Designed miniproteins, single chains, continued (3). Designs and how they scored, part 77

Each design is a single chain, and the fold is of that chain. pLDDT is the mean over its residues in the fold that is shown.

## One batch from the design tools (miniprotein)

Design m10642
Fold by ESMFold2-Fast:
Structure m10642 (fold): chain A 68 residues (1-68)
Amino acid sequence: SKEDQLLALLAAAHDRIRAEISDPALAQAAMDRLNEEAAAYYKANPDASLEEFRAALEAILARILAET
């Protein structure tokens, strides 16, 4: 389903956070922030395609990693 594919994209982003942020507490905070911002995007853009969601998620992830 689309929901399963969205969850898979979030899981892949979490894997990237854990790989890039060595501190477990900072990694958890970054994952929590990613989940919150991704959920906000999905609620604001219910008709967004998987590709649009992927692009938005990549932008959110890049910003979070740059700010950490």
Scores: mean pLDDT 86

Design m10643
Fold by ESMFold2-Fast:
Structure m10643 (fold): chain A 104 residues (1-104)
Amino acid sequence: GGLDLTPEQRALYERLLAMPLDEIREFAKTELGLSDEEIENIEALARRYAPDEAGRRRMFAQILVSLYVGDQRVQEAIASDPEAAELYQKRVEERKKWLERKKA
């Protein structure tokens, strides 16, 4: 419910509800780093759970706020430990290299 959101998170939710769909998509790309395919999948999920346009927009905004909150918590945890942040980045890069070599 509304009590589960901080004032900043609620302001973000209200801001997203006021945005045209193209601006919400731009927010998802720039702030959350989501691909066009990931955004389309989120929109498809919103359509599944909300048949009307207003309901779909609310669901889409709720999903994005939840992802943003999750990302903020991860970023804050990483920022609290610079050594863990560097180790995490190295592990992500090594996995990317391993996957690329496996595909070849």
Scores: mean pLDDT 66

Design m10644
Fold by ESMFold2-Fast:
Structure m10644 (fold): chain A 64 residues (1-64)
Amino acid sequence: SMEELQKLREETKEAIMEESEATLQYVKAVLDKAPQEVIDELLAKLDEASKRVEELIEKVREAR
C-alpha cells in the first residue's frame, strides 16, 4: 500500500542518517589515530549500517 511504502521510505531515510553518522565516527577515529580495536568496532558498525540501508532500498524498489 502507499502508506506502507511511505513508512518504508521514512525508515530508509533514518537508516541513511545513521550510516552517515557511523561514517563520520569511523573517519574521525582513523584521522585521530585511535586504537585499532576502536577503529575495527566503528568499521563493523558502519558495515552493519550500510547493509541495512541496502536492504531497505531493495525493499523500496520491490514495492514498486
Scores: mean pLDDT 86

Design m10645
Fold by ESMFold2-Fast:
Structure m10645 (fold): chain A 91 residues (1-91)
Amino acid sequence: TQQQVDSLLQQGVDVMQQGAQQSSNGSTDGGSIATGAAQGLANTASSVVPQYAPQAQQLGGQLSGISTSTGQQVTTQINTIVSQISDVVVS
């Protein structure tokens, strides 16, 4: 339902915000890895809860300075959340 979608989108935003707060200490490839996942979350938000799309896009820009490991973690978590939102929406 709407509450489940709102909760999942908030979790996605929280994951991106936590990732964006991590500074790079060498490798900056994490930003490029996470960009696709950030766009996927923003597109999903636009379709179901448009109010979260601007936050997802803004945080995506802040991911450019993160490490590769952080980028992979953020990507995995966001992809999982997007899949869960899709499952709720088609149910």
Scores: mean pLDDT 68

Design m10646
Fold by ESMFold2-Fast:
Structure m10646 (fold): chain A 98 residues (1-98)
Amino acid sequence: MMTRTEDALRTLREHSPALVIVEAISPDNKKYLIIALVREVDGRVVTDVFMGEIRDGEVEELELVATAEGGLQKGKELVNQLLKEKGWKLTKSEVVER
C-alpha cells in the first residue's frame, strides 16, 4: 500500500528529533524518497535510513535499509553511501530539526 509522501514525512517528523530527507532519481528515471531518521535510545544516538519509491506523489512502503550509531552527520554519510551503491542521482535534499 502506498502512502502520500507528505503523510509519511509528517509521521516521521513527529517521532524524530532530526531528519535528512532526500529525493533521488535512478538511471531508469524512477524517483525515490530516502530518509535518515535520528533517534535517541538509552543515552545513545542512532540513525535509521529508510527508502521507498515515489509514484505520482505517493511513496511505496518505506523500507529500513541501514542502521548505525550516530546522529545527523552519520545519517548524511549513510544516504551518500546508498546513493553511490545504487548509482542514483540526488535531486533534492532537506535537513529538518525539531
Scores: mean pLDDT 77

Design m10647
Fold by ESMFold2-Fast:
Structure m10647 (fold): chain A 87 residues (1-87)
Amino acid sequence: MASDEEIEEVVRSLFPHLSEESLEVLIEFFKKVAAISREAREKNVPKEELRKRIKEEGDRAVEELRKRGDEEAARLLESVTRMITRE
């Protein structure tokens, strides 16, 4: 299971061109996804419910990025959220 430090390193390596403020939003999103996935495993949450929760967190992070004026980061996260919630 990925630690918070591992998540931060991976996100920073994948998106080196994003601002620190936008990277923090993405890092927090992936930390939340990891926490939701851990809880789902412990409580035997159905895959559809897991996907719904991840999508809700992704939608919130996308709106936060748009409020910060980072449309590029918002679009990237929107695409990532779509991939993980449809596969």
Scores: mean pLDDT 79

Design m10648
Fold by ESMFold2-Fast:
Structure m10648 (fold): chain A 109 residues (1-109)
Amino acid sequence: GGEEGVRLGREGEEEGREGKRLGEAGNGREGGEEAARGGALAAEGVDASGRDDEEGHRAGERGGREAAAGGVAGARAAKNAKEAAEGTAGAIAGIGAQAQAGIALGRPP
């Protein structure tokens, strides 16, 4: 249970950065910097969480969970969007070309 959440969070953050870089076709530096900054701030929060500082420990855990949850949600959304975009783009391109050709030929100008 818990281990899956940690691994999915890490994978989600990496995939989010890669997705933005690939989607922006080279403008990914700004997207990558924003995602990397979020991850770095969360990691610093977790690293600053000492067992002696109960408030720091809870704050770091909360920050880490928020970053991990965002990364997981981003990875799932990016994968779903990519699969849907690839599937629907292919389907729409095929159907759209046929429908557009049919409509263009069927329309009396």
Scores: mean pLDDT 45

Design m10649
Fold by ESMFold2-Fast:
Structure m10649 (fold): chain A 57 residues (1-57)
Amino acid sequence: SSQELASLAGKYAGEGNYEKAGEYASKAGNVPREEATRWAKKGGSGAAGAAARGGGS
């Protein structure tokens, strides 16, 4: 589920694992992993989670 993937993305970003955060955010929100990782680094765990959920209805 996209919600669980977004939660994992936020968790990894909070741990400082932006690579994993970007990977899970990409899977959750169909966001390019490269862009998701950039957002996670800039905004931290909240940004990673938001990126994963940003396009959600």
Scores: mean pLDDT 67

Design m10650
Fold by ESMFold2-Fast:
Structure m10650 (fold): chain A 60 residues (1-60)
Amino acid sequence: MESYKAQLKRLETERKAIDEAREKFKDDPEFLQGIDETRAVLDRNEAALKKKIEEIEKKK
């Protein structure tokens, strides 16, 4: 249950790292594509986790 909150913290750190990587590796289309995909997944995961935490934080 509390693991979801820990996941959010890690996702936040990943997003910041991704933003920095995007800036540094804009010249690498392959790397940029991977970054973009990861960012989209993180964004969706964070939104979904926040909703799930609200609904099933303790016992559904």
Scores: mean pLDDT 73

Design m10651
Fold by ESMFold2-Fast:
Structure m10651 (fold): chain A 90 residues (1-90)
Amino acid sequence: SSEVEEFIELVLEMLKDLSEEEKKLAIERLHELMEFLEKLSEEEREELLAKALAGSNEKERRLLEAMMRVLRAGVKPEEVKKKLLEAVEK
């Protein structure tokens, strides 16, 4: 889906200058965050997003908004993690 593709591209751009090990660790942390957010209600996610966006720069804002679109589309965090790990392979 376009939501997943946009999110993957934003994450890969953010991680581009990291080593393969650092990229994998960042992907694992991102997966943990997405699993946490998936368990929340839509109202709870919107409240956390609003608070996070208040302190975010433009790149962080785009990443957070793309993440929320992926979760709203019903895409599983495990699928996102798989696509990210496949993309960081040299």
Scores: mean pLDDT 82

Design m10652
Fold by ESMFold2-Fast:
Structure m10652 (fold): chain A 80 residues (1-80)
Amino acid sequence: SEAERRAEELTRLVREALRAIENKDVERAAEVVARLAGEEMGRRVREAMEAGKEREVAQLLTAAALRRIGELIDEELAER
């Protein structure tokens, strides 16, 4: 189903973002988060990582993932 495919894509993007953050790969982390939650969120993650604000980076990734999950739930409920 489309929902399962979207859930798999979300899981992959979150996994890639976490790996980039763990490796301190600012460019990749920003790119993946931008794909997950838009360019502004990607820029904020880049700025937080460059500033060494690990807690803020975690909060931004969590907020981006939760917002995307909410969008997917709303889309599925609208189709039912």
Scores: mean pLDDT 82

Design m10653
Fold by ESMFold2-Fast:
Structure m10653 (fold): chain A 67 residues (1-67)
Amino acid sequence: MSEKEKAERERLAQEYIDYLTLQILKEKGLASEDDIKRLEEMEKDFKENPERWKKAQEAYEEYLKSR
């Protein structure tokens, strides 16, 4: 709604997009060691903070609408 909320959602959406991109790279066997480590860090964070995951997913949905 506000500019502050939009900026926060854009940051979360970018993080979620990065996560999805790393997942795709890993599935295709194109992920580097750095990519795999980053993916593992993200997966751990999302498992420990499911509410943050939910917010990131919601932000991603908003991003898709704004395309």
Scores: mean pLDDT 78

Design m10654
Fold by ESMFold2-Fast:
Structure m10654 (fold): chain A 94 residues (1-94)
Amino acid sequence: MKLTYEFETLADAQKFAEAVEKVAKDVGAIVEVQIDEEESKVTIELRPAEPGDKVQLSVEIDKEGNIKAVSLSVESPTGDQKVAYAEVKVKLKK
């Protein structure tokens, strides 16, 4: 899974990247994060550690359109699920 998010500031991009790395580590997913400092852009590549598992990243948006939390789930073909959650407050570029 490859996802790209653009933020208002580099600091917001860095906080988001750290939150995603934390939830990926907590569920045992493999994550590669690239930060574009000029565009304040984060590109995330997520994959399961075990073949056949599925990964899903969810982003919780507040009433003002800012990210307030990230969650990552990994589900096995047999239905075993791991979920991690991290609060983070960062502003998306409009």
Scores: mean pLDDT 82

Design m10655
Fold by ESMFold2-Fast:
Structure m10655 (fold): chain A 94 residues (1-94)
Amino acid sequence: SEEEKILEEGRKAGLSEKEIEVMKLMAKGLPEEEKVRVLKIMLDIFLESRPSEEFLEEELERLKIAERVNEKYSPEDREARREEARRLKKELEE
């Protein structure tokens, strides 16, 4: 797939597996055309700015919380989604 080609290019360019995982999670669930655009933009940004390990760990935690909220609630359930995200974040801070 085009997604896998972009991720492989990132790996060849020296991106870490955490950077690749952030890219994959950010693009997850997007339509193919939007996914490819997002991945290309993220590849360019990560190669230029090289995120810190701390930033990547915080971003992965945020994205994993978002994934769990998305599995449980629809986008329209804004209040319930916010409450669940706060609950999950509190559990992960310990």
Scores: mean pLDDT 79

Design m10656
Fold by ESMFold2-Fast:
Structure m10656 (fold): chain A 90 residues (1-90)
Amino acid sequence: MSPEEIVKAAVETVRRLAKLIVENPEEAEAYLEIMKEILDILKETLPKEVFEEAVKRILKILEEIAEESGNPVLKKVVEELKEYAKKLLA
C-alpha cells in the first residue's frame, strides 16, 4: 500500500470517528483514543514529511466537521487531538 493510500484510509477513518462522536458524544473518549492510535501508527509507518502532511490533513478535516456540526464535544476532542499531535511533531 502506498503512503498516499495509507493517509487516505486514515483520513476516512477519522472522518467516520468524528461523525460517531456527533451521534454518540458519551463515547467521545474512546473515539479520541482510537484517533490518537491512528496518529501513532502513522508516525511509525510514514516518512516524517508525509506524516506531517497527514496530521495537517486530518486536523483540517476534523476542524471542518466540528465547525459544520457545532458539536461542543467534538470541538473539545479536536482540541485534545491537536495537543497530542503537537507532542508527536516535536
Scores: mean pLDDT 87

Design m10657
Fold by ESMFold2-Fast:
Structure m10657 (fold): chain A 96 residues (1-96)
Amino acid sequence: KKEYEEKALEYAEKAVELAIAGGDKKEVEEYAKKALEYAEKAGLDVKKYLEEAEEAAKKAGIPEEEFEVTVLVAAARKAGLEIKKKKYEEELKKKE
């Protein structure tokens, strides 16, 4: 469980960083897909994140050629944030 969370976060951060840097689109999609795969194995609701990201992209009028990468990066970012929040909460609960 923890191993999948760590991998999901690692790939999500790589996908977001590469997207911000204007890196290769296919490489961004690859990292985002890996992040979502590990997030699903960690028990996160990846389908919900993808559906929410898809609706947001449709409302924003994202062009067809950018649509898939935008949806994947947004969903991966959401999964990474949820994992970070869980880790932070677990550390806060540990001693007290």
Scores: mean pLDDT 80

Design m10658
Fold by ESMFold2-Fast:
Structure m10658 (fold): chain A 88 residues (1-88)
Amino acid sequence: METEKELEKEALELLDEAQRATLEAEELSVEEVERRAEELRERVKELIKKAKENPVSPKTASALSAAAVGVAGLEAEGLILKRRREKE
């Protein structure tokens, strides 16, 4: 229970960081966006691994899914910015 609550908290914090980075993406270099996306992707991967080692509630699984989607959104934004700026 305690470990599951910590996992949920970490997932929600990761989602917040991914959303904030996405909002700031236009003001960042492509390299900085890609670096942040890679860092957050590694973090979400570790959280999913922990969730697979122990049973988690649907609420915690939902938070992990939301975090993974948030990171994927940031990765997609980085790819879009790279394509646009490389053609300028």
Scores: mean pLDDT 79

Design m10659
Fold by ESMFold2-Fast:
Structure m10659 (fold): chain A 62 residues (1-62)
Amino acid sequence: SEAAERAYRGGLAGSGEEAGRAAGEHADKGNWQEAKRAGLEMSRRAGVAGGGAAGYGAYLAG
């Protein structure tokens, strides 16, 4: 989404990236519940309705 792209380019990428990395680590370990919680936390802390969730979703889709 355009809003997610703007959030990333606007400097929220770093914050969301760190949280996304943590979510990815949890998913890799098979801790799906923890991965989802980290993804939600990323979205909330970044203050972006789709930016953090989009990044996390892309990671899980790969």
Scores: mean pLDDT 54

Design m10660
Fold by ESMFold2-Fast:
Structure m10660 (fold): chain A 87 residues (1-87)
Amino acid sequence: SPLDEAERLASRLVLAAELYARTGDPAYRAAADHARARLESLLPQLPPELQALVREMLAAYDAGDLARLRAVADRFHELVAELKAQE
C-alpha cells in the first residue's frame, strides 16, 4: 500500500542521509535522493494528516538538517502506527 511504502521510504531516507553524512559515500546520497523523490511522488496518495509530516521530512532533508529529519520521521512513524491500529 502507499502507506507501507511511505513507511519504508521514510526509514530509508533517514538511514541513507545519516550514512552519507558520516561516510561521504555517493551511493548513500543516491539512495537518500531516490527515497526523497519517491516519498514526494506518494504525497497525493497519503492521508492528509501524514502529508504535512512528509513535507516536513523533505524540507529537513533538503536543508541538510539531519536532527530535524530524524525527529519528524519519528513523529511520522508514530502517526503511521496509530493509523494502522484504527480499523
Scores: mean pLDDT 88

Design m10661
Fold by ESMFold2-Fast:
Structure m10661 (fold): chain A 75 residues (1-75)
Amino acid sequence: ALTAQQFEAAKQKAIQLAQKLNRPDLVEELEKINSEQDLSQASPDVKDLFQIAKLNLDKPIDELIEDATQVLSAP
């Protein structure tokens, strides 16, 4: 399980990825995620971005853009 600090770090990284991908819909959804319970009810795209973020907390955002692009559904 993620610590509260790791959860917030993953959320902020996921928001940055959504911003880089020009997905304001995902940014708005991510900003509403305050717990694991909220995440469980989120869209698949938000869950995928959060998963990429939490597994790659040590990596720069730019290295994650390609992976995020490949897993996200078309709007």
Scores: mean pLDDT 80

Design m10662
Fold by ESMFold2-Fast:
Structure m10662 (fold): chain A 68 residues (1-68)
Amino acid sequence: SLENTKKAIRFLGELFGHQDKAEELMNELTGPVTRQELSQRLQINQQSLDQALAFLQSEGFQLNILDD
């Protein structure tokens, strides 16, 4: 859901110290996002993003993230 995606974006912003970029992306978000878009918009490299997403999934987060 869009709500779950926004929660994940907020959490990623907090984890990587980019809360401002996370807030901006959440305000622009109208649907699902790609891994590449998250990486670029949040200034997180793809490898670190994938590790963080795997962690969130292991903790039971249901993520609506599209692959590029």
Scores: mean pLDDT 77

Design m10663
Fold by ESMFold2-Fast:
Structure m10663 (fold): chain A 88 residues (1-88)
Amino acid sequence: ALAELIAEIQAEVERVRPIAERIRAEYPDLPPVEQMERVVEEAERRGLTLFVSAMRAARAVGAGASDEEALAIFQRVREELEARRRAE
């Protein structure tokens, strides 16, 4: 259910924290947006698909997307990441 999905996203956010701390330490001179892009890339490689999908949906909302459009982006990105993982 939705509550379970939210809990799983929150668990992945906790797993992202050490990645974010490492990226910040390795690239202290990079702009915050570029540091965040590296965090998302590393999270994708670690299989944190819910976090990556949520981050892309949140970015779309920030760019003016509706909640419906953001949900569609979340679902599409999640499916694409899961499909790529199955193909590897």
Scores: mean pLDDT 79

Design m10664
Fold by ESMFold2-Fast:
Structure m10664 (fold): chain A 81 residues (1-81)
Amino acid sequence: MEELRRRLEELREELERLQKELEEIERELARLRKEGAPQEEIDEVLERQMEVGVRIVKVAVEITILTRELDPEEWLRRGLE
C-alpha cells in the first residue's frame, strides 16, 4: 500500500508538470498564429501538444485507477465534500 501511495504522489506531480507544459505550448501556439508563423512551425507545436495531451490522459487514468485501488470509500467520501 505504501508503494501505491508513493506512486500516486509521483503521478500527481507529473500531471501538474504536464499541465504546466501544456499551458506553455498553448501560449506558444497562440503567439505563432498571431505572428503568422509558417505552417511547419505551427504543425510542430501541434504535434507536441498532442503528445503532451496523450501523456496527461494516461497519467490521469493511472491516478484514477490507483485512487480507487487504495481506498474506494475515501474516493466516494471526497466526492461528497
Scores: mean pLDDT 78

Design m10665
Fold by ESMFold2-Fast:
Structure m10665 (fold): chain A 73 residues (1-73)
Amino acid sequence: MKKLSIEELKDYLNYRIELAKKVKEKLTPEQREEALASIKEEFDEMIEYYKDNPEAVKLIREALKKLEEIFKE
């Protein structure tokens, strides 16, 4: 898998956040918990993949916090 540039990563993370906002309203509470658990696993893998880039790790962690807030509502 090829690493995204910081600009590409920002765009990708923003798209994931906007998608989550739209999708959450169509999900049951149980489906939201399952989706969030899957996202956490995916983002933990992304953090490990980008661990040599502190800026990328910070962006991924900030996006994960926003996703947690979106699905917690």
Scores: mean pLDDT 82

Design m10666
Fold by ESMFold2-Fast:
Structure m10666 (fold): chain A 81 residues (1-81)
Amino acid sequence: MDEEIEKLIKEKINEYKKRLSEVDARAQQALDAGEDPRTVANRWVAERLRIVGELVDFDIELMKKGYDREKIIELTKKYNK
């Protein structure tokens, strides 16, 4: 029974996509406002890496709870399209 894990992964990937979109939008707004491109790029990279790290941590927590690693990877790829 994988219904619970599929729901959790789907919800987390939807949150992940939304947060990445918001980070990308903030970076573009900062560039449009005339902020230094290097400062904007450094902030953008740091924020994206943090969001990616949170998704990795989520997958690790599911594995620690005894969920199958290959199933987690499959579902993450399925919803991250």
Scores: mean pLDDT 82

Design m10667
Fold by ESMFold2-Fast:
Structure m10667 (fold): chain A 66 residues (1-66)
Amino acid sequence: MLSEEEQARQAVDEAFAALQAQLAAGKLSGREFSERVQQISELVERYRKGELSLEELRAQLQAIVA
């Protein structure tokens, strides 16, 4: 079992990889990519402050990359 911190890091890494793949496939503009990356950074900060659970973080990351 991964630690909660390792699970959070993995979820963030997977979200960035998904955004990079969408950018490469022409599904996102460079501006949209930057906006989504900023949204991920805001979610990570809220998670670090204890404002989001790991499940909430994962759900919000999935919404950003969908």
Scores: mean pLDDT 83

Design m10668
Fold by ESMFold2-Fast:
Structure m10668 (fold): chain A 81 residues (1-81)
Amino acid sequence: MVSEQEALDVLRSVLGPDGTVDIDRALQALQERFDFTAEGVEQLRKRLKLLDTDGDGTIPASQLPELASYVVGLSEQGLIR
């Protein structure tokens, strides 16, 4: 099972100097650390797009705990192996 702390550590590792995370970089880093199913990757991609409220392809550091919790939820649903 993925822990919230493990997911959060991955997301923080790709945090930019401006306090944001690039969506494509976050998706890549999470997939490198955890074995997502194809459905899990698609659900994660949709969630990242919802958190990108200004459409610039980044999410703010303040949203990382929520995203980490979401990744744990994907693991609980069996969408991470």
Scores: mean pLDDT 82

Design m10669
Fold by ESMFold2-Fast:
Structure m10669 (fold): chain A 67 residues (1-67)
Amino acid sequence: SELKQKTSEYNLKLAEEYRRLAEQTTPEQRIYWLGAAYGLEAGAKSGNIGLGDSSRVLGDEAVRQVT
């Protein structure tokens, strides 16, 4: 559907942003950003909404840890 396609595009853009943030954080926090980015990319490519949602939650937790 159009909604799924648009969601996949947003997830890929968000994953790219998380990879950029990983470059600018501590080594300990980097794994959270990279893990979230990887999951968002995998979810977008496979169409697995649950995988994408889990990765988004991980990314949200990473934001809370650095904020």
Scores: mean pLDDT 69

Design m10670
Fold by ESMFold2-Fast:
Structure m10670 (fold): chain A 86 residues (1-86)
Amino acid sequence: SKEIEELEKRRENFVKKAREAAEKMSPELKKKMEEELKKFEEEMDKLIEALRNNAPQEEIEELQKRVDEAERRILALIRQAEEEAA
């Protein structure tokens, strides 16, 4: 339960930072950010559900990888926006 609580806090903090970054983005990048955030939240929900159900370690590792990939896509959009603002 503590691991799940920490993941939920990590999710909330990451989503908040991504949404704050999106406020400074062009409308096109903001739309892409909203799409990637939706995918990120869907993958996080799957990971949290798997942890609650004591899924096999191999399944947890695959879901963690998908969450990490979604985070990387969001960070890439933030970086693109910073480069376009420079």
Scores: mean pLDDT 86

Design m10671
Fold by ESMFold2-Fast:
Structure m10671 (fold): chain A 74 residues (1-74)
Amino acid sequence: SLLEKIKEKGKKGDKKDVKPLADLLSSPDEAVRSAAFQALYEIGKKNGKEVLKPLLSDENPEVRVAAQTIIDKL
């Protein structure tokens, strides 16, 4: 399932998955948005908050707000 794949990417903690996961933060499915948020939080914990900072300049305001919230939790 998509949710399982998102969870696996967060667990792996690969910074290359940051942008694909960030795009899911604007999903119409709240479960997908929540899973992407958690996966990005795990990637940020493993790699440092700097890997998420480019998302603060994302064209999508939902991505910018979520990224700020995640960074504030790190």
Scores: mean pLDDT 85

Design m10672
Fold by ESMFold2-Fast:
Structure m10672 (fold): chain A 90 residues (1-90)
Amino acid sequence: TEKALEELLELEKKFKERMEKAKDEPREEQLKVLEELYKEAAALHERLGGQTLLEVARLAGDDSGLGSTSYGDFSFSTSEEDGKVVATVK
């Protein structure tokens, strides 16, 4: 739907802008920004029936959609916990 696409594009723009602003920050601040963004992605994922998590993984450079991915100095992985898919930042 048009609304779902708009929300996904807004999230993608937010990821790029927030990470770009944080690139010169200490690693712990960059990690907090990335964790905040993944929390927003998880909320959107719940609303859009699961497709958003694959797009988040793609934004992080993982074309497989699920698994371990790196974005700059951070690693991010997806796993199933309590019957739902969870994104973890390291």
Scores: mean pLDDT 56

Design m10673
Fold by ESMFold2-Fast:
Structure m10673 (fold): chain A 95 residues (1-95)
Amino acid sequence: HMEELRKRYEEIRKRAKEAGEAATKKVQDLMDKYPEKGKEIADELVRKYAAELNELAKKSPFGEEALRIAREGMKSKDPAEQVGKVAEAVELAKA
């Protein structure tokens, strides 16, 4: 039934968004405590997640949507938000 497919998609989207928000918070907390080191770690995490996302997107029915989320996130000047959006995209592509 179509309702079951919609519910599963909503659950997948919710999990991806929650993962992204959790990643953003962790990086924000890290940057608040260690501003210079936190930014370096955030930049490294973005590179690592982007590499993982590129591989996952090739195999995922959500790959195109995930890549769009990551691209939009990279427009942010906040390193924590960049990490969060790429983490959200990776989680979505894993589904």
Scores: mean pLDDT 82

Design m10674
Fold by ESMFold2-Fast:
Structure m10674 (fold): chain A 78 residues (1-78)
Amino acid sequence: SENEKRGLEAGKAAYEAARKMGVSEQGATDAFLSAANAAALGHPPEVAGYIASLAMRHFGGQKAGDAAGKGAYEGAEK
């Protein structure tokens, strides 16, 4: 479905952004799952980005949160 596709795109982008910022596999996977779930449930890109950013702040601070959130937003917007 379109929502499943948006979920995968948002999650993958958030994961890759988190990993590029040096976040662990565990943290990057949490960004993937949070972004993918929000987008797959039909939430707008802004919500997918916000949820991913919150998840990453615990693992990598504000910079990692901002990067993961931007990735999730751009992925969900496709």
Scores: mean pLDDT 82

Design m10675
Fold by ESMFold2-Fast:
Structure m10675 (fold): chain A 112 residues (1-112)
Amino acid sequence: DSKEEIVNALLDWMGRRLLELIERSHDLESFEEGLEEIVKETVEQLSKYFDNELVKEIAEILERMRKEIIDEARKIEALGLPEDKRRQALAGFAGTRLMRLGMEIKILLNLQ
């Protein structure tokens, strides 16, 4: 399915950008700003392939993911772990959350 191929390509692209952001961010504010930019770019790319109402629904799913990742980043920061361990924990959470995001989008689009 060409729609599934587009969704998978965007999820792979977003996942790579998110992992790079986790590696390069030195504070929570920079991480939050970078994640907002990734979500915005993802929505802009989706707008080229899907209708406005469907893009709006996907944007709401992406915003929920953004909020959950930021909430987890704050919890991890509060643990006072070394930077490498904080990044590892956040990367693990983000990976699992991205898998759930892929499932949520595929269900919305009636994709396999």
Scores: mean pLDDT 84

Design m10676
Fold by ESMFold2-Fast:
Structure m10676 (fold): chain A 83 residues (1-83)
Amino acid sequence: MAQERIDLEVEIALVEIMVAVARLTIKRHPNDKKAVEEAIKMLEKAKKRLDELLSRATDPQVIADIERVKKYVEEEIEKAKKL
């Protein structure tokens, strides 16, 4: 139980770092189509990972954290695709 919760929290944190890196890339290089495309791929990978984590989560707080990050990722993908 404790190890599984820690593992889920670490995975969520790693996804948040991935999202932050992708967002920073888009902000710094919005006119670099290759950089933006790679950032979108990273965000889509992050979303897939969050869906996997959500299927494993049973703690309401962990579920809420995953849903929050997932919503943010979906919004960032939509914004990036409009560039």
Scores: mean pLDDT 82

